# Designs tried in a protein design run: designed miniproteins, single chains, continued (2). Part 78

Each design is a single chain, and the fold is of that chain. pLDDT is the mean over its residues in the fold that is shown.

## One batch from the design tools (miniprotein)

Design m6695
Fold by ESMFold2-Fast:
Structure m6695 (fold): chain A 89 residues (1-89)
Amino acid sequence: HMSLEELLEKARKIVREAKEVRKKLNKAMEEGKDISPLLEELSKLIDEGKKIVNEAEKIEVTREVIELGSEIGLLEMDLWVFKEEEKKR
């Protein structure tokens, strides 16, 4: 049983790492590089983030839990856009 504080810390770390991967994806896309490894990395981070936010919600639905869930949802939307653009390359 992990505490809410520990789950929130893990979720913040994942969101930060996912944003860095998104930054690398934008650069790689502009440079015409293979983005498949970065898409896989971002997908794994989003899945982990969703799992952690789900566990946090079982403890207590706080404003920060909602905000982190929203950030992960936006990252998942960005991942979908990157996957769609990759199909057109």
Scores: mean pLDDT 87

Design m6696
Fold by ESMFold2-Fast:
Structure m6696 (fold): chain A 69 residues (1-69)
Amino acid sequence: AAEELERARRALELVLESPDYELVFDPATPVAAFAAGTAEFTLRVLRDGELVGEFRVSASAFAAAADEL
């Protein structure tokens, strides 16, 4: 939980602070499951189109991380 929150927060900070970074979500994540906060999805961090990080987070951890920024 805490580790997922920190990963999500770091990925969001990276994208917000640098135009070279991009976040890509797993496109198969259902909107209803995401809204319920029970879904898990994969975040990929790209820099200049190259994959530099990949990790799984819960929708609730991602929402909490976004709220902290």
Scores: mean pLDDT 66

Design m6697
Fold by ESMFold2-Fast:
Structure m6697 (fold): chain A 89 residues (1-89)
Amino acid sequence: MSVYELIEEPYRKGLLTEEQFRELLEQVMAAGELKNEEELKETSVEEFFEKIKMDEKLREQLIEALKAGDFLEASILLGVAQLKKVVMK
């Protein structure tokens, strides 16, 4: 499963608005240092989590938040991953 598919699934189910879906795509691209939606579609969920150095528990929390359409929780987890990537290196 690609990172794009992980985010698109809750949007297709009506759990995310179009604005929330677009904002999550931008946050994921920023966190993973991906250039465009094509890279999102080509990047697997595992490759994305390795890029952002997210631990297993945070990966599970992010996947659950995205599946539930919990935009706020998903955004917070992506933001924390970005900060850890900068500060812990």
Scores: mean pLDDT 78

Design m6698
Fold by ESMFold2-Fast:
Structure m6698 (fold): chain A 73 residues (1-73)
Amino acid sequence: DLEKKKAILLKTAEYLISKEKISDEELEAFKRMMLSLGVPEEMVKKIVEAIKNRDLEKAKELIEEAIKKLAEE
């Protein structure tokens, strides 16, 4: 279910960005989650960059783009 995958990734990104400090371990766990859901490595890197920059709107945009590409499979 692509909608469920999108919801999980969006909720996790919102949670991480809401934190005062984001640990490397939390970012690594999120990378592994995205890869396990089929997000390409290049898009994972861009999403993590947006989260590190606390750019929620860009992170959401990239997650929606990744899920859209998965829907085309």
Scores: mean pLDDT 82

Design m6699
Fold by ESMFold2-Fast:
Order: structure tokens, then C-alpha cells, then sequence
Structure m6699 (fold): chain A 100 residues (1-100)
């Protein structure tokens, strides 16, 4: 896994640069993470940079099982449908990060 691309995913998720907020917002909208409870879970994930980095790494590997394991180990309780939505979000962020 490319550490530089992982860091770019983290930076987009944290909206650290001009333009990254737009990339994040579009990815959130496209993956359906607009429900208040899911927005709260996303804020929880974003507030923990270690978890965010691990999730970015799993998404870059396209490893949904590792992604689910990270969520479970960090007590982020989601339905399997919502876990898939978060995985799809991070995969979209990873594809955008590769273009930067």
C-alpha cells in the first residue's frame, strides 16, 4: 500500500486543503451517508486519525473484511449495509487521492 496515497485519503477526509472539502462532500453524497446517525459516526471516525488511517489502508487494498474488522475493534457499531456504505466512501476517497 502506498503510504503517500493513504495520507492523501486522510487529508481529504479531514478536509485539510482547499478543494478537499468538495471531494469529501461529493463522496459522502454519492455513498448515501447523509442520515444524521451516519453523519455522527463519520464525525467519530474522522476525529480518530489512527482509525481513519487504518480504514484508508483497508480501502486502498479493496479489503472489506479488514475494513469491517477495524470498525469492530474500535467499537464503531454499524449494520452491514452501513459498513458497506462507509467502505464505498473510503474507496471513492482512495480513487480521488490517486488522481492527486
Amino acid sequence: VDEEVVQKVVDIALSKKAGYHEIRSKAIYETGLTEPELVKKLEEIISNEEVLKKLAEAALKNDFEEFKKILEENNIKLSEEDQEKFFNLFVKLAEEAKKL
Scores: mean pLDDT 83

Design m6700
Fold by ESMFold2-Fast:
Parts: C-alpha cells; structure tokens; sequence
Structure m6700 (fold): chain A 60 residues (1-60)
C-alpha cells in the first residue's frame, strides 16, 4: 500500500483531533486500511479518513 495515503489521512485526522496522540491516530488509520483490504474495498484517502474517524469517535 502507498505510504502517501496514510500520510494524507494522518494530516487530515490530526487537524480534526489535535488532542489525540499521533500514535492513536496512526493505529486508527492502520485498522481502517486493514478493514478495507480484508473486504476487497479500494483503499482511498477519503475511505481511510472516514473509517478511522469513526474508530476515533467510538473510542472517545
């Protein structure tokens, strides 16, 4: 997978959740990417951000 997608998703999520640690945001991104790959869904920045955002919000 391209590191560019993860980097772009990280920047967007960090702006939305500045009080959440970089480590936690990266874990949410990795979980989102793994989910999309497991179900054969194309991995895009928008999908990773949307899914990772849901994981972060559910964890709060």
Amino acid sequence: MSSTIRHQAFLQLKEEFPDISDETINEAIEAAEDFLLAFGVPVTVDRVVSLARSFLQASL
Scores: mean pLDDT 80

Design m6701
Fold by ESMFold2-Fast:
Structure m6701 (fold): chain A 77 residues (1-77)
Amino acid sequence: SKRQKAANYATAAGIAFAGGDEQTSLELLEKAFEYAKDDPEDLEWIARLAERMASQSTDPEVAKKFRELAEKAREAA
């Protein structure tokens, strides 16, 4: 299902982020967002996750992209 794909990509994004691969984490979370687009609960979860990753990111350009993703997810919810 789209919801399961969103959850799988978001989980993979978390693993990549914990491993220090912030760029891969961003790309995976963007995929999670695409599958979550019609589910307000999943979109809110992705927004919160993106905000947390932005605050913990060591790369300011990647942090900015996580914040942009959080804004898109909140707007879509």
Scores: mean pLDDT 85

Design m6702
Fold by ESMFold2-Fast:
Structure m6702 (fold): chain A 71 residues (1-71)
Amino acid sequence: MLDEILALSQKIVNQLEKRKNLSEEERKEVFAKVAASLLTTERRSEHPELSDDEVSELYSELYQQFLKQLE
């Protein structure tokens, strides 16, 4: 599932690159945001009992992790 989210995120970034002249830094930023958003949304749908605060914290952690991996 994580691999599927990462693949989908890369596909989205590639589609945006075709429409916009994105810098390498902007591509990394967009990838991290998309991947974190998709994974957070999936976790929320599987666990509807999660509070908005818990969901926001999960997104922030995933976003930072993906951004660090792209350094």
Scores: mean pLDDT 76

Design m6703
Fold by ESMFold2-Fast:
Structure m6703 (fold): chain A 68 residues (1-68)
Amino acid sequence: MTPEERYRRVVEESRRRLEEADRLRELGERQSKVSPESGESLFRGSDIVRRRADRDLRRAEEEYKRLR
């Protein structure tokens, strides 16, 4: 696998995880109207997924720059 292919794979995976985080946030907004506690849990889950995706993307960017 080329460095470019590896980087693209991580970018695609991070994009999907960011989409997952956005979906959890939207679900949290809807659930907050019925159960504030459930909404809060979903917001926390969204934040965790987003932070992980950002961290993985930053590591991949740094690694890709080193290979260039």
Scores: mean pLDDT 81

Design m6704
Fold by ESMFold2-Fast:
Structure m6704 (fold): chain A 92 residues (1-92)
Amino acid sequence: TREVMLEGLRATAELAARRAREAGLEVVARAVELSLRYVEAKAAGDEEEAARLREEAESLLPELEGVLERAQEILDAAIAEVKPKALARYAA
């Protein structure tokens, strides 16, 4: 269901943000959190909030350009860890 997919995205974002902060990459943590909030706003039909969050995320782009490769590694690792658990819950 849509709720199970959103739960998986939240778990992934929370793990990625935590790992980013542990690595000293606050801009990556903020970008991940904003991306999750944007998806949730779009799912809720809140176009004004979605537009605001997109503008906020765009303001982080200059800082993110220096750490994009590291950001992708953190996100990929979080997805790999959360995805099997989310699929197991969906199958049950």
Scores: mean pLDDT 78

Design m6705
Fold by ESMFold2-Fast:
Structure m6705 (fold): chain A 61 residues (1-61)
Amino acid sequence: AAEAAAQARAGELSDRGLQTAYELGKKIMEEKGFSKEEIEKMSRSEYLQALHDYLLEQGDA
């Protein structure tokens, strides 16, 4: 029971982390000049890619 609860909690935290990453990806796309309609049509993978590209740019600065 305790082990299952800990794993479920870790899963919820991981899901929240993914949601945060998607939100950051959307914000980065807005900063790059994408419209909300374009962003809504994009997949979650594209949000993560936008975040990854942004982090690479920051790593170079």
Scores: mean pLDDT 71

Design m6706
Fold by ESMFold2-Fast:
Structure m6706 (fold): chain A 79 residues (1-79)
Amino acid sequence: SMEELKQELKRRVDELRELVEKKIRELGPSNKKLLELEAEAGVLEIHAWVLLNDPNVTEEELKKAIKKVDELTAKVKEL
């Protein structure tokens, strides 16, 4: 359902933020690749906020946003 996709996007974005914060603690605040991925996470967080507050959002848009969050999460995990 639309509500389940919105909840899933919110959960995955929150999990990405927690993972980024964990990696900053492990690798330190000056890791260049981590800083680049943190900036990308910030962009995805803003985009997710826009979609979650859009009354005309489509399931396709939510699924695409979830996929982008998952792809970035995989990159952060590889650090």
Scores: mean pLDDT 90

Design m6707
Fold by ESMFold2-Fast:
Structure m6707 (fold): chain A 84 residues (1-84)
Amino acid sequence: SKEQRHRALVRRLAEALENLAKKSKDPETQKFYREAAEKLRSLTDASIEEQINFLRELRKKAESLGDKQAVNLLDWAIKELEKL
């Protein structure tokens, strides 16, 4: 269902953020992605609009860190949520 696809997308994105945290060598960047994943998991049943707004703020922070991989991931996730 659409709801199952939505929850699966949020779960996959949280796992991807957790993987970015594990790959980061900087402790502050590790903490940022870990906390972002935890916050996203807490928003699993939130509106699509709330999730997109959260991801847009994460994207701004990832861009400020020069993390192109994270920016690309977040851009993809925002587009997928907008299709739901």
Scores: mean pLDDT 85

Design m6708
Fold by ESMFold2-Fast:
Structure m6708 (fold): chain A 83 residues (1-83)
Amino acid sequence: MEELKKKIEETKKALNQARIDADVYDALIEIGRVLSRLSTSPEDQARADAVIARMEGNRQAATDRAKKLEEELKKLEDEYKSL
């Protein structure tokens, strides 16, 4: 039981971190979009768009990680409740 409980706690911490990472990247994307709109040069807009694209990729990776951790956590919690 203690090993399963520790696994649940570790998975919860990893899930919380993945969710925080996704939220941080989402906020950075919004900031990037504001900066892109304030930019008047095509070169500055292109640089902002490149940063946004990179953050979108990071956000997707964090979201995918969170989804896998949510599925794992549900399995572990269901197993713990069955004990």
Scores: mean pLDDT 83

Design m6709
Fold by ESMFold2-Fast:
Structure m6709 (fold): chain A 95 residues (1-95)
Amino acid sequence: SMEREIEELARRAEEAIENKSPEAPELLRKLAELEGTEGARRAATLAIIELTYGPEVARGFAYLYRYEGLPLEEIRALPKETLIERARRAEEEAE
């Protein structure tokens, strides 16, 4: 069943995150794909950013998404360098 596949991938993704495994981003992407919701894709994107750039940048990215109102697809299209700079600036505005 789809629910079992989602549960198994979620468990593997959690373990990969805890172990800082290089497979974590791919497992998160697969999990988001199976769930098929914008919420799941958003959560996967934020988790991947946290794993790659750290929790401060991930929080800034979430802040930018919320306050700039840009869809995740448009934010993903931005250059990595621009994303990091914008995320950090937004984080500095958050208390």
Scores: mean pLDDT 67

Design m6710
Fold by ESMFold2-Fast:
Structure m6710 (fold): chain A 82 residues (1-82)
Amino acid sequence: NEREEKLREIEEILKEGEEIVKNADKESAETLREAAERVAEAGREAKRLGAPDELIKRIGEVHLKLFRAAETKEALERRAAA
């Protein structure tokens, strides 16, 4: 079932995003930003596929954490480069 395969792919992207959040201190701003974009795309696809509200909420929470981590890391990298 293509829908189940796509939902499984979304779960994998979410797990990768959660792992990146755990290791955010060790990641570059670029890696965090790319992860945030990937999770955001997964969230849009999940909504299109009619995924459970709990999955959509979890995707949103992980996206927000990655986005904030990227912003913080970008600010730190700019200070280090200046």
Scores: mean pLDDT 85

Design m6711
Fold by ESMFold2-Fast:
Structure m6711 (fold): chain A 122 residues (1-122)
Amino acid sequence: SVRDILKDYPKVLKVLEEGIETIRRLGGEELAEELENVLNGGELPKDPELQELWAFLVNVEESGLEDNPLIKGRVIVLLVELLARGLERLGAPEEAERLRERVIEAAREDGMPQETIDRIRA
């Protein structure tokens, strides 16, 4: 799950959880539920983009790559892109931009390597 892969980055996880809650408040309840399912390692999502992220997470965990900082960065990028698209589709592009900025700040506060943070920004 995202929560297991990002267990060492609790502030990043908090920002992602707050992004999901914002989607729910804006009327994206079904998307918020599927994003929480991916975050917590539940069942295969119905959304094709979420299915791709879910398959990537399974492959990371099966390959023992969950402790690789670059893989953690990729997981963050993929989930932030999905959250941002959801927010933009719900008419909240300012919330999408705020999410992107807050994730970078949270990653720094959690002590994520600068090289990984630079990859998330790219």
Scores: mean pLDDT 84

Design m6712
Fold by ESMFold2-Fast:
Parts: C-alpha cells; structure tokens; sequence
Structure m6712 (fold): chain A 57 residues (1-57)
C-alpha cells in the first residue's frame, strides 16, 4: 500500500468585496494535502496553488 506520509493543512482565505447586499463576510477555508513522500514532495506548492485557484475560480 502507499506510505503513510501525508498531512492535511487548512488555509483560510479572506474573500471580501464591497458587500452592499450582504451583511456577513466570512472567510473561505481551503483544505489541501501535503505529502512527505520524496516522489511527491516537489509538487506540494503546486497542489496548494491549484486547490486555492479552483476554489476561487
């Protein structure tokens, strides 16, 4: 099976535009997985960026 070398991180993104119609502005929480595997290590930043970009797109 795969190695148990992964960690889930949470990042909070504050998306606030001028909310003339809404009274509540809540930050968006994004979860992403970070692996300590040497084979997947170089792409951890890319996965984080992709997760954030996907949530915002």
Amino acid sequence: GPPAASRIEKRTINLSKETPTSSTSTPIEVEYTVTDDPADNPKESQEIAEAVKKKLA
Scores: mean pLDDT 52

Design m6713
Fold by ESMFold2-Fast:
Structure m6713 (fold): chain A 84 residues (1-84)
Amino acid sequence: EEERERWLRSLEEEARRHQAEIDKQINDGKKELKKLVEEMKAHPEKKREYEQKITNLAIALALLYTAQFRVDEARKIIREAEKY
């Protein structure tokens, strides 16, 4: 059925775009995390401020990884559905 194929194709494309956005945010966040850790080592007097920033960023990254997992699972389901 042509409508089903078009719909699944559209969903895969949207999932791919969403995955790319999440991947970029995770990569950018990892770079920022490394930077904050190095800055904390360079400025021990501001350790508490950097620990708070690092904790907040780690929470944000954990949420992004959760979103990444959900998109990966959605893509697997879509691909499985395309077989039938």
Scores: mean pLDDT 79

Design m6714
Fold by ESMFold2-Fast:
Structure m6714 (fold): chain A 60 residues (1-60)
Amino acid sequence: MPIDIKIDSAALDLFGKTQGKKTPSDDDIDKVLKFYNLPMSYKDQLKAKYDAYVAKAKAM
């Protein structure tokens, strides 16, 4: 599975848990990265994707 799809799925999973109401903790981000078998170097990309989903939800 392409890395971009894994990061997008991880960001959606985080958004589903928080509903965009607060920033996920580092521990929550680390657990999601581990679940999708993504290295910690993708943490910033995951945060960026999560922020994009929060922005989209606020615009609707």
Scores: mean pLDDT 76

Design m6715
Fold by ESMFold2-Fast:
Structure m6715 (fold): chain A 81 residues (1-81)
Amino acid sequence: MTVDELIEAFEKVGLPEEVLKRIREAAEKYGPSGAAMEAIRLLDQLTLEQARKVVEALRKLGLIDDSTADAILAELERRHA
């Protein structure tokens, strides 16, 4: 997987440009895994719907496993309950 595939997936989610810029900077320094970790850190700056779509995109692209995706989604649901 390329950094471009990951950024394209996040653009389809409709993330704010400032968030996309930070993810791109992480990708330039640390590759796709760095971009994924930065996206996870920024989930609380997103709407719940955007955050869920980011987690699903990371799972679909194989950057996180199903167990990790489920744990993150459970935490997001807990914070918005």
Scores: mean pLDDT 80

Design m6716
Fold by ESMFold2-Fast:
Structure m6716 (fold): chain A 75 residues (1-75)
Amino acid sequence: SLEDEFKALAQEAGEILERYKAGEISPEEAAERLDEIIARLEELRARSTDPELKEKIDGFIKLLRAVRASLLAKA
């Protein structure tokens, strides 16, 4: 389902941030990987017809963009 795809993308984003916090990847690498997740979330949003799911996706994209900006400020 689209909800399962959203959950999988959220989990992947979490794993990227965990690896960054563990010192396994650089801020630049984390930002690049988050850009890929954001692109996939934008695609998922375009495929969704559920307004509640779209709102959740929009909120998560906004959160990831803020996190990405914070990562690049440390680079």
Scores: mean pLDDT 88

Design m6717
Fold by ESMFold2-Fast:
Structure m6717 (fold): chain A 81 residues (1-81)
Amino acid sequence: SEEERKKLAEQLYEELKKKVTITLPPFVKEKLRSLSLSELQKLKDEYWELAVKFMVSNETAAKIYITNYLILEKVIEEKKG
């Protein structure tokens, strides 16, 4: 069910958040900072939806999507200052 996939995605998010030290190359960080807060938030939400969608069918893709979610979350926090 979608609810089960959401719970699995939340569990994977918490696990990756503890394990992933996000060190972005400077040029990637600058490109992401050039996006508006609304664009960054939209991308973050899209990656979460993709992670939930693929959580059971493709765990490798779900992990990549959650990692991108974490990267965008960090960029948004830094941009808000």
Scores: mean pLDDT 80

Design m6718
Fold by ESMFold2-Fast:
Structure m6718 (fold): chain A 89 residues (1-89)
Amino acid sequence: DKLAKEGKELIEKPLLEPHKYTLEEIVELLKKGIILLARTKKNREELLKYARSKLETLASRGLPKEVYDELMKLLDETAKKVEEEEKKK
């Protein structure tokens, strides 16, 4: 699944090279990765758990709490929206 692969790569970039990116760039990479993973139809629950785990790791490494909370909210809201869209089909 191309969406899952791209989403994982975007989330892993700030984990592998955190000092290469500004906080703003890290947030943009994480937002894009979260949206791609939350919109993945196959293995979405596992991909969402993966994203949450990586966000928790970043929070433990100095990602501000307010940014972490915003990203977790985005993940949950995007997943809910996709689930609601699937129920209408």
Scores: mean pLDDT 79

Design m6719
Fold by ESMFold2-Fast:
Structure m6719 (fold): chain A 67 residues (1-67)
Amino acid sequence: KEVAAAEAALEAARAGKDGKEAGELAGKAMIEAGADEGAAEIVRAAGEERSLEAFVKGLENAIEDIS
């Protein structure tokens, strides 16, 4: 369940033009996958403070740590 939400967030984030857009897309994808709104907001906010590359890499590492 958590892995599915994280994978959806990563796929959505890759469509972003920058960290902010990637964060917004990842947060929305997490909510659609059934994640808590608070968790989705944390992920969205993280994108605003990071480059697209750093944000996507962070999500990839998080998925590997869960898997």
Scores: mean pLDDT 76

Design m6720
Fold by ESMFold2-Fast:
Structure m6720 (fold): chain A 84 residues (1-84)
Amino acid sequence: SKKLLEEALKNSNNLEKAIIYDIEAGMYLIQAGVLEISLKVLQKKGQVSEEEIKEAEKEIEELRKKAEEYRKKAEEYRKLAEAE
C-alpha cells in the first residue's frame, strides 16, 4: 500500500531509500510498458477511439515521467549513502 511505502521511506537509511525508489521506478516502467502493448493490441483490432488513444498515451507518458523522477531520487540517495 502507499501508506506502507511512505512509512518504510521514513524509517529507511539512504541505501534502503535508494533501493525503494529504484523498485518504484521499475514498477512505473512495467505499468507503462503493459499499457503501451495493450493499446497497440486494441488499435490493431480497431477497438479504441482517437480519444481513448490520446488518454492512454498521456497516461503512458505520465508513468514514464514518474519512473524517471523516482530513478533520479534513487541516484541521489545512492550518492548520499556512498558519502557516508
Scores: mean pLDDT 85

Design m6721
Fold by ESMFold2-Fast:
Structure m6721 (fold): chain A 64 residues (1-64)
Amino acid sequence: SAEESWIETFESGIEEAMRKQDIDMLKTIRESLLQHRQYLSDDALEKLLERIEKAIKKLEEEKK
């Protein structure tokens, strides 16, 4: 489905940002996710946002 393709795209982007330890990339992905919210169910959107927020927090804590 179109939603599955969007989820896969955002999941891949999050994994790439985590691999690079790039907080700015995660923030950019979050903005892109919010701009494309209409292509996602509320459940999928919430799960992706939670994953991004956890990823940002983890990387911020690891850099201290």
Scores: mean pLDDT 82

Design m6722
Fold by ESMFold2-Fast:
Structure m6722 (fold): chain A 83 residues (1-83)
Amino acid sequence: MEAAIEAALAEVEAVPEERLRAELRAAAERYGAEAVREIAERLRGLARKILEEAPDNEAARRLAEALEERARLAEEVAREAEA
């Protein structure tokens, strides 16, 4: 679990916000705003699960924070796509 969390954190931190926004916008254009909202919901669910399973792990807390921020960006992109 811990090694997987550290690997996931490294992958998440390697992706710039601008790149993430562009990919989310492309997903909204191809699959609709609802698909991007579903991504946000799944990211928040994963963040919650990580914190429940490893609450005292610093990498887990950082990963959960990064996933919550990604979920926030996805919700923002979904709202923009519906406007």
Scores: mean pLDDT 78

Design m6723
Fold by ESMFold2-Fast:
Structure m6723 (fold): chain A 94 residues (1-94)
Amino acid sequence: SMKEREHLKMLLLLSVSGSSVLTMQRSKNPALREANRAALFGDLDAMVELVEKYMPEEAEKIKELAEQARALVEAGDYDGALEVLKEMSKIVMS
């Protein structure tokens, strides 16, 4: 069964991902925006790996939501990306 520690890691990755999205939305610095995009994509990959290992029943849905969050960020829809991260958080907390 999933341990509290792994659940906390998943929630921390989602929290950091949200901060990366907000930084991309608010910053005028191209280097900072690119660094936060790279961080977000890495954190989403790490999140998918943790869910595949500790919550395999939710893995397909989390993977689809992670892909949707990436696409929304690439489209400049940061508010949409934040809503997707919120849905991922609800699944992890269930």
Scores: mean pLDDT 88

Design m6724
Fold by ESMFold2-Fast:
Structure m6724 (fold): chain A 89 residues (1-89)
Amino acid sequence: SLADLLAELDEAIKRLREAAEDFVKNVKTMSKKERRKKMAEIAKLLRELYALAARVVKVSDAAERAAVQQKLLDAIKYLNDALMKVVEL
């Protein structure tokens, strides 16, 4: 159902945010290999989020699509802000 897909989208966003927060928190103590592994994990979660957002959009009306787009933009902004903190280290 649409409700189930929206719940999966919210969970995917939560997992991406938690992975980004964990990366920022621990990056200074990580080896180059550990940093690459964490970046690969974040990239996988982002691909899964985009795939899920595409599925939600296919079954959504115009207002629901706008809400999903806003959630996706907010999640991407949060990820970008987190990754920028790593670059500044």
Scores: mean pLDDT 83

Design m6725
Fold by ESMFold2-Fast:
Structure m6725 (fold): chain A 72 residues (1-72)
Amino acid sequence: MEQLRQQSEQASQAMRNGDNEKAHQILTDGLLSLGVDEDTAQSVATQLTRAKPSAEAIYRSMLSTAENEKRS
């Protein structure tokens, strides 16, 4: 999960810099790498870029999304 933690930090930094497009791409790529389907990954990335939460909250949200995907 080291890469996911780093991606969460990078996405948070991109959002702080106002680069929502880069943040969205980082989040989508991270979720896809966890086995989340593309539509769900894009939807979650959009919600996270609008909410602009902390890196820790991003990390937890991505893990929760991946876990939920496995159950669905």
Scores: mean pLDDT 80

Design m6726
Fold by ESMFold2-Fast:
Structure m6726 (fold): chain A 81 residues (1-81)
Amino acid sequence: SAEELIIEAIELAKKGDLPKAYDLIDEASKIDPELAESVRQAIRLANMGYIGRALSIARGLESQGYPEVAEAIREFALSKS
């Protein structure tokens, strides 16, 4: 599923393997392009130090029915603070 690909991508990003993370996000975008783009933006913002903005994306995803993705993004963003 797109959600499974996204969770794996966030775990790869946490390990610092951004190229593999973005490859999985690209695969997820073929199934759910809006979810994939939100996650791509959250990872980019967190890596740039915009932790609050990444957390705002996580809250939006949780309200859309993606609580596991939202939690993974929060863990990733807080690891960059």
Scores: mean pLDDT 89

Design m6727
Fold by ESMFold2-Fast:
Structure m6727 (fold): chain A 94 residues (1-94)
Amino acid sequence: SAALEQAIARLEEIREGIEKHLKDEELKKKIVELLEQAIAALRAGDLASAIETLDQIIELLKEALKKEKDPKVKAMLENMIEVLRNLRAALAAL
């Protein structure tokens, strides 16, 4: 599915941004692990598990945002949360 391939590509872009820019090593590891789980669920066609994992990622990104002091990283995290909320809504509509 072109929609699922685009969703996976968006999650891979988010993973790269988190690995490169998020300085909190504990939150980084948790978010990256959950992003890999969401990608695997989408590849398997497990939309329910993907949605649940996206909800967990959104909550951890909100936690990272509360702790972040760098305005550029804050903007990145806010954009990532918005992208994941939109993706979650699109997957739930399937």
Scores: mean pLDDT 90

Design m6728
Fold by ESMFold2-Fast:
Structure m6728 (fold): chain A 68 residues (1-68)
Amino acid sequence: HHSDEEKVNQVKKALDDEVRKAVEEGETVDDIIRRMNELMTQKAPTLTPDGQIKLNNYIIDRIKELKK
């Protein structure tokens, strides 16, 4: 379980860059979520359910901040 934090942190960096690009491109919230889920599956296929929950919370928070 402790290794999940490291995996989550690595994926967060990739997600942050991708969310920023999607917002700049004028993507809708739904499109951004879909795009992030695809990226998450590609970059972290072995991530545990706990790690997936943490990443989903991070994605939603970042979208809310950038869509202000």
Scores: mean pLDDT 72

Design m6729
Fold by ESMFold2-Fast:
Structure m6729 (fold): chain A 76 residues (1-76)
Amino acid sequence: SPKEEALKKIKEIVEEIKKLQAEADKLVAEGKKNGWTPEQEARLKALQARITKLAKEAAKIAEKYGLMEELEKLLA
């Protein structure tokens, strides 16, 4: 069904967010330990922007298909 396809898409987006967040967390840990470079700061900003975009896409799908509670559970 369209709702089942929407849930599958939300799960895919959440998995991508989790991967990007892990990359961002690693970059923050490296920057705190070794000091920040402009390139590392730019990469962190780009990762944060991508996460924000994906979160908005997931929320839009969730609102359209009544899947907000499912999205909240996936993000917990």
Scores: mean pLDDT 88

Design m6730
Fold by ESMFold2-Fast:
Structure m6730 (fold): chain A 83 residues (1-83)
Amino acid sequence: SLSEEERNAALEKVGAAIREAERADRAGDTASAQAHIAEATKLALDSGDPFVKAMTARELRELARTASPETAAAAEAGVQRLE
């Protein structure tokens, strides 16, 4: 398991990647949005921490609620990889 400091650092990096995905989606840059979603998903998987994976899945579900259909589909695919 990650230390509290390592877990918080992982969550900060995940959050930053998801915010960049959201900005790219709002700009109509679907390719960039998909790349940032893949980055967030990879960061969570590489952490090996169940809490980081759960929180990342939660943030991706929230992104899917407000994003364009193609970006939402990528976020949902990310959630499936984290489950």
Scores: mean pLDDT 89

